# Ledger of designs, part 115: designed miniproteins, single chains, continued (3)

Each design is a single chain, and the fold is of that chain. pLDDT is the mean over its residues in the fold that is shown.

## One batch from the design tools (miniprotein)

Design m11998
Fold by ESMFold2-Fast:
Structure m11998 (fold): chain A 73 residues (1-73)
Amino acid sequence: RRAVQAALETADLLREKGLPELASRVVHTVLRLIEQGREDEAVELANRVKKLIEQGKFDEARALVDEEIARIE
């Protein structure tokens, strides 16, 4: 539940910044982490992406999500 809320908040911010594809990827990755029982990691991922986007570090945010997707898939 907490991870879903964090993912939705981060996704909304990403859509506001014109990054809807990254928003979808964050939600997908968070849901997969929850399915694997890794909810704390899902919350951490969503919050780290949000922080990077708030700091204007868009390339770092994208790289972080890509690395996590590769680890999960």
Scores: mean pLDDT 82

Design m11999
Fold by ESMFold2-Fast:
Structure m11999 (fold): chain A 60 residues (1-60)
Amino acid sequence: SKKEKIDELIKKMKELGNKAAEYRARAQAGSPEEAARDTALFNKYKEEANKYSKEAVDLA
């Protein structure tokens, strides 16, 4: 159903959001070398989470 698809998108959004938060925390605590890499991963997962969020809104 449409609701089941929305629920799946929200689940993926939350999983990616948690991953983004993890990399942001690592970027803040790490060396400059690690910070650059972890910031890139934070941005990647944040953008993916935002895409799933938009898909869920568009489907609703």
Scores: mean pLDDT 85

Design m12000
Fold by ESMFold2-Fast:
Structure m12000 (fold): chain A 67 residues (1-67)
Amino acid sequence: TDDLQRQSDRLDQQSRDTAINGRQTRDRLDGLNSVLGQQVYSRLANQHASLRLQSQNLYNQYLQSLS
């Protein structure tokens, strides 16, 4: 029981951290799209997509841990 609570809290923190990083990447992506152009845009877009998928995966793991 205590182990499941710790695991749930850890996954929640990882999900939150991933979401924060995703927002920062999105903000930077929008900024760089105006300044540096396409060569940096595609790289940050891939990073943004990766962070979004990681966030979704962590949330799904969290939900599974609650069962």
Scores: mean pLDDT 66

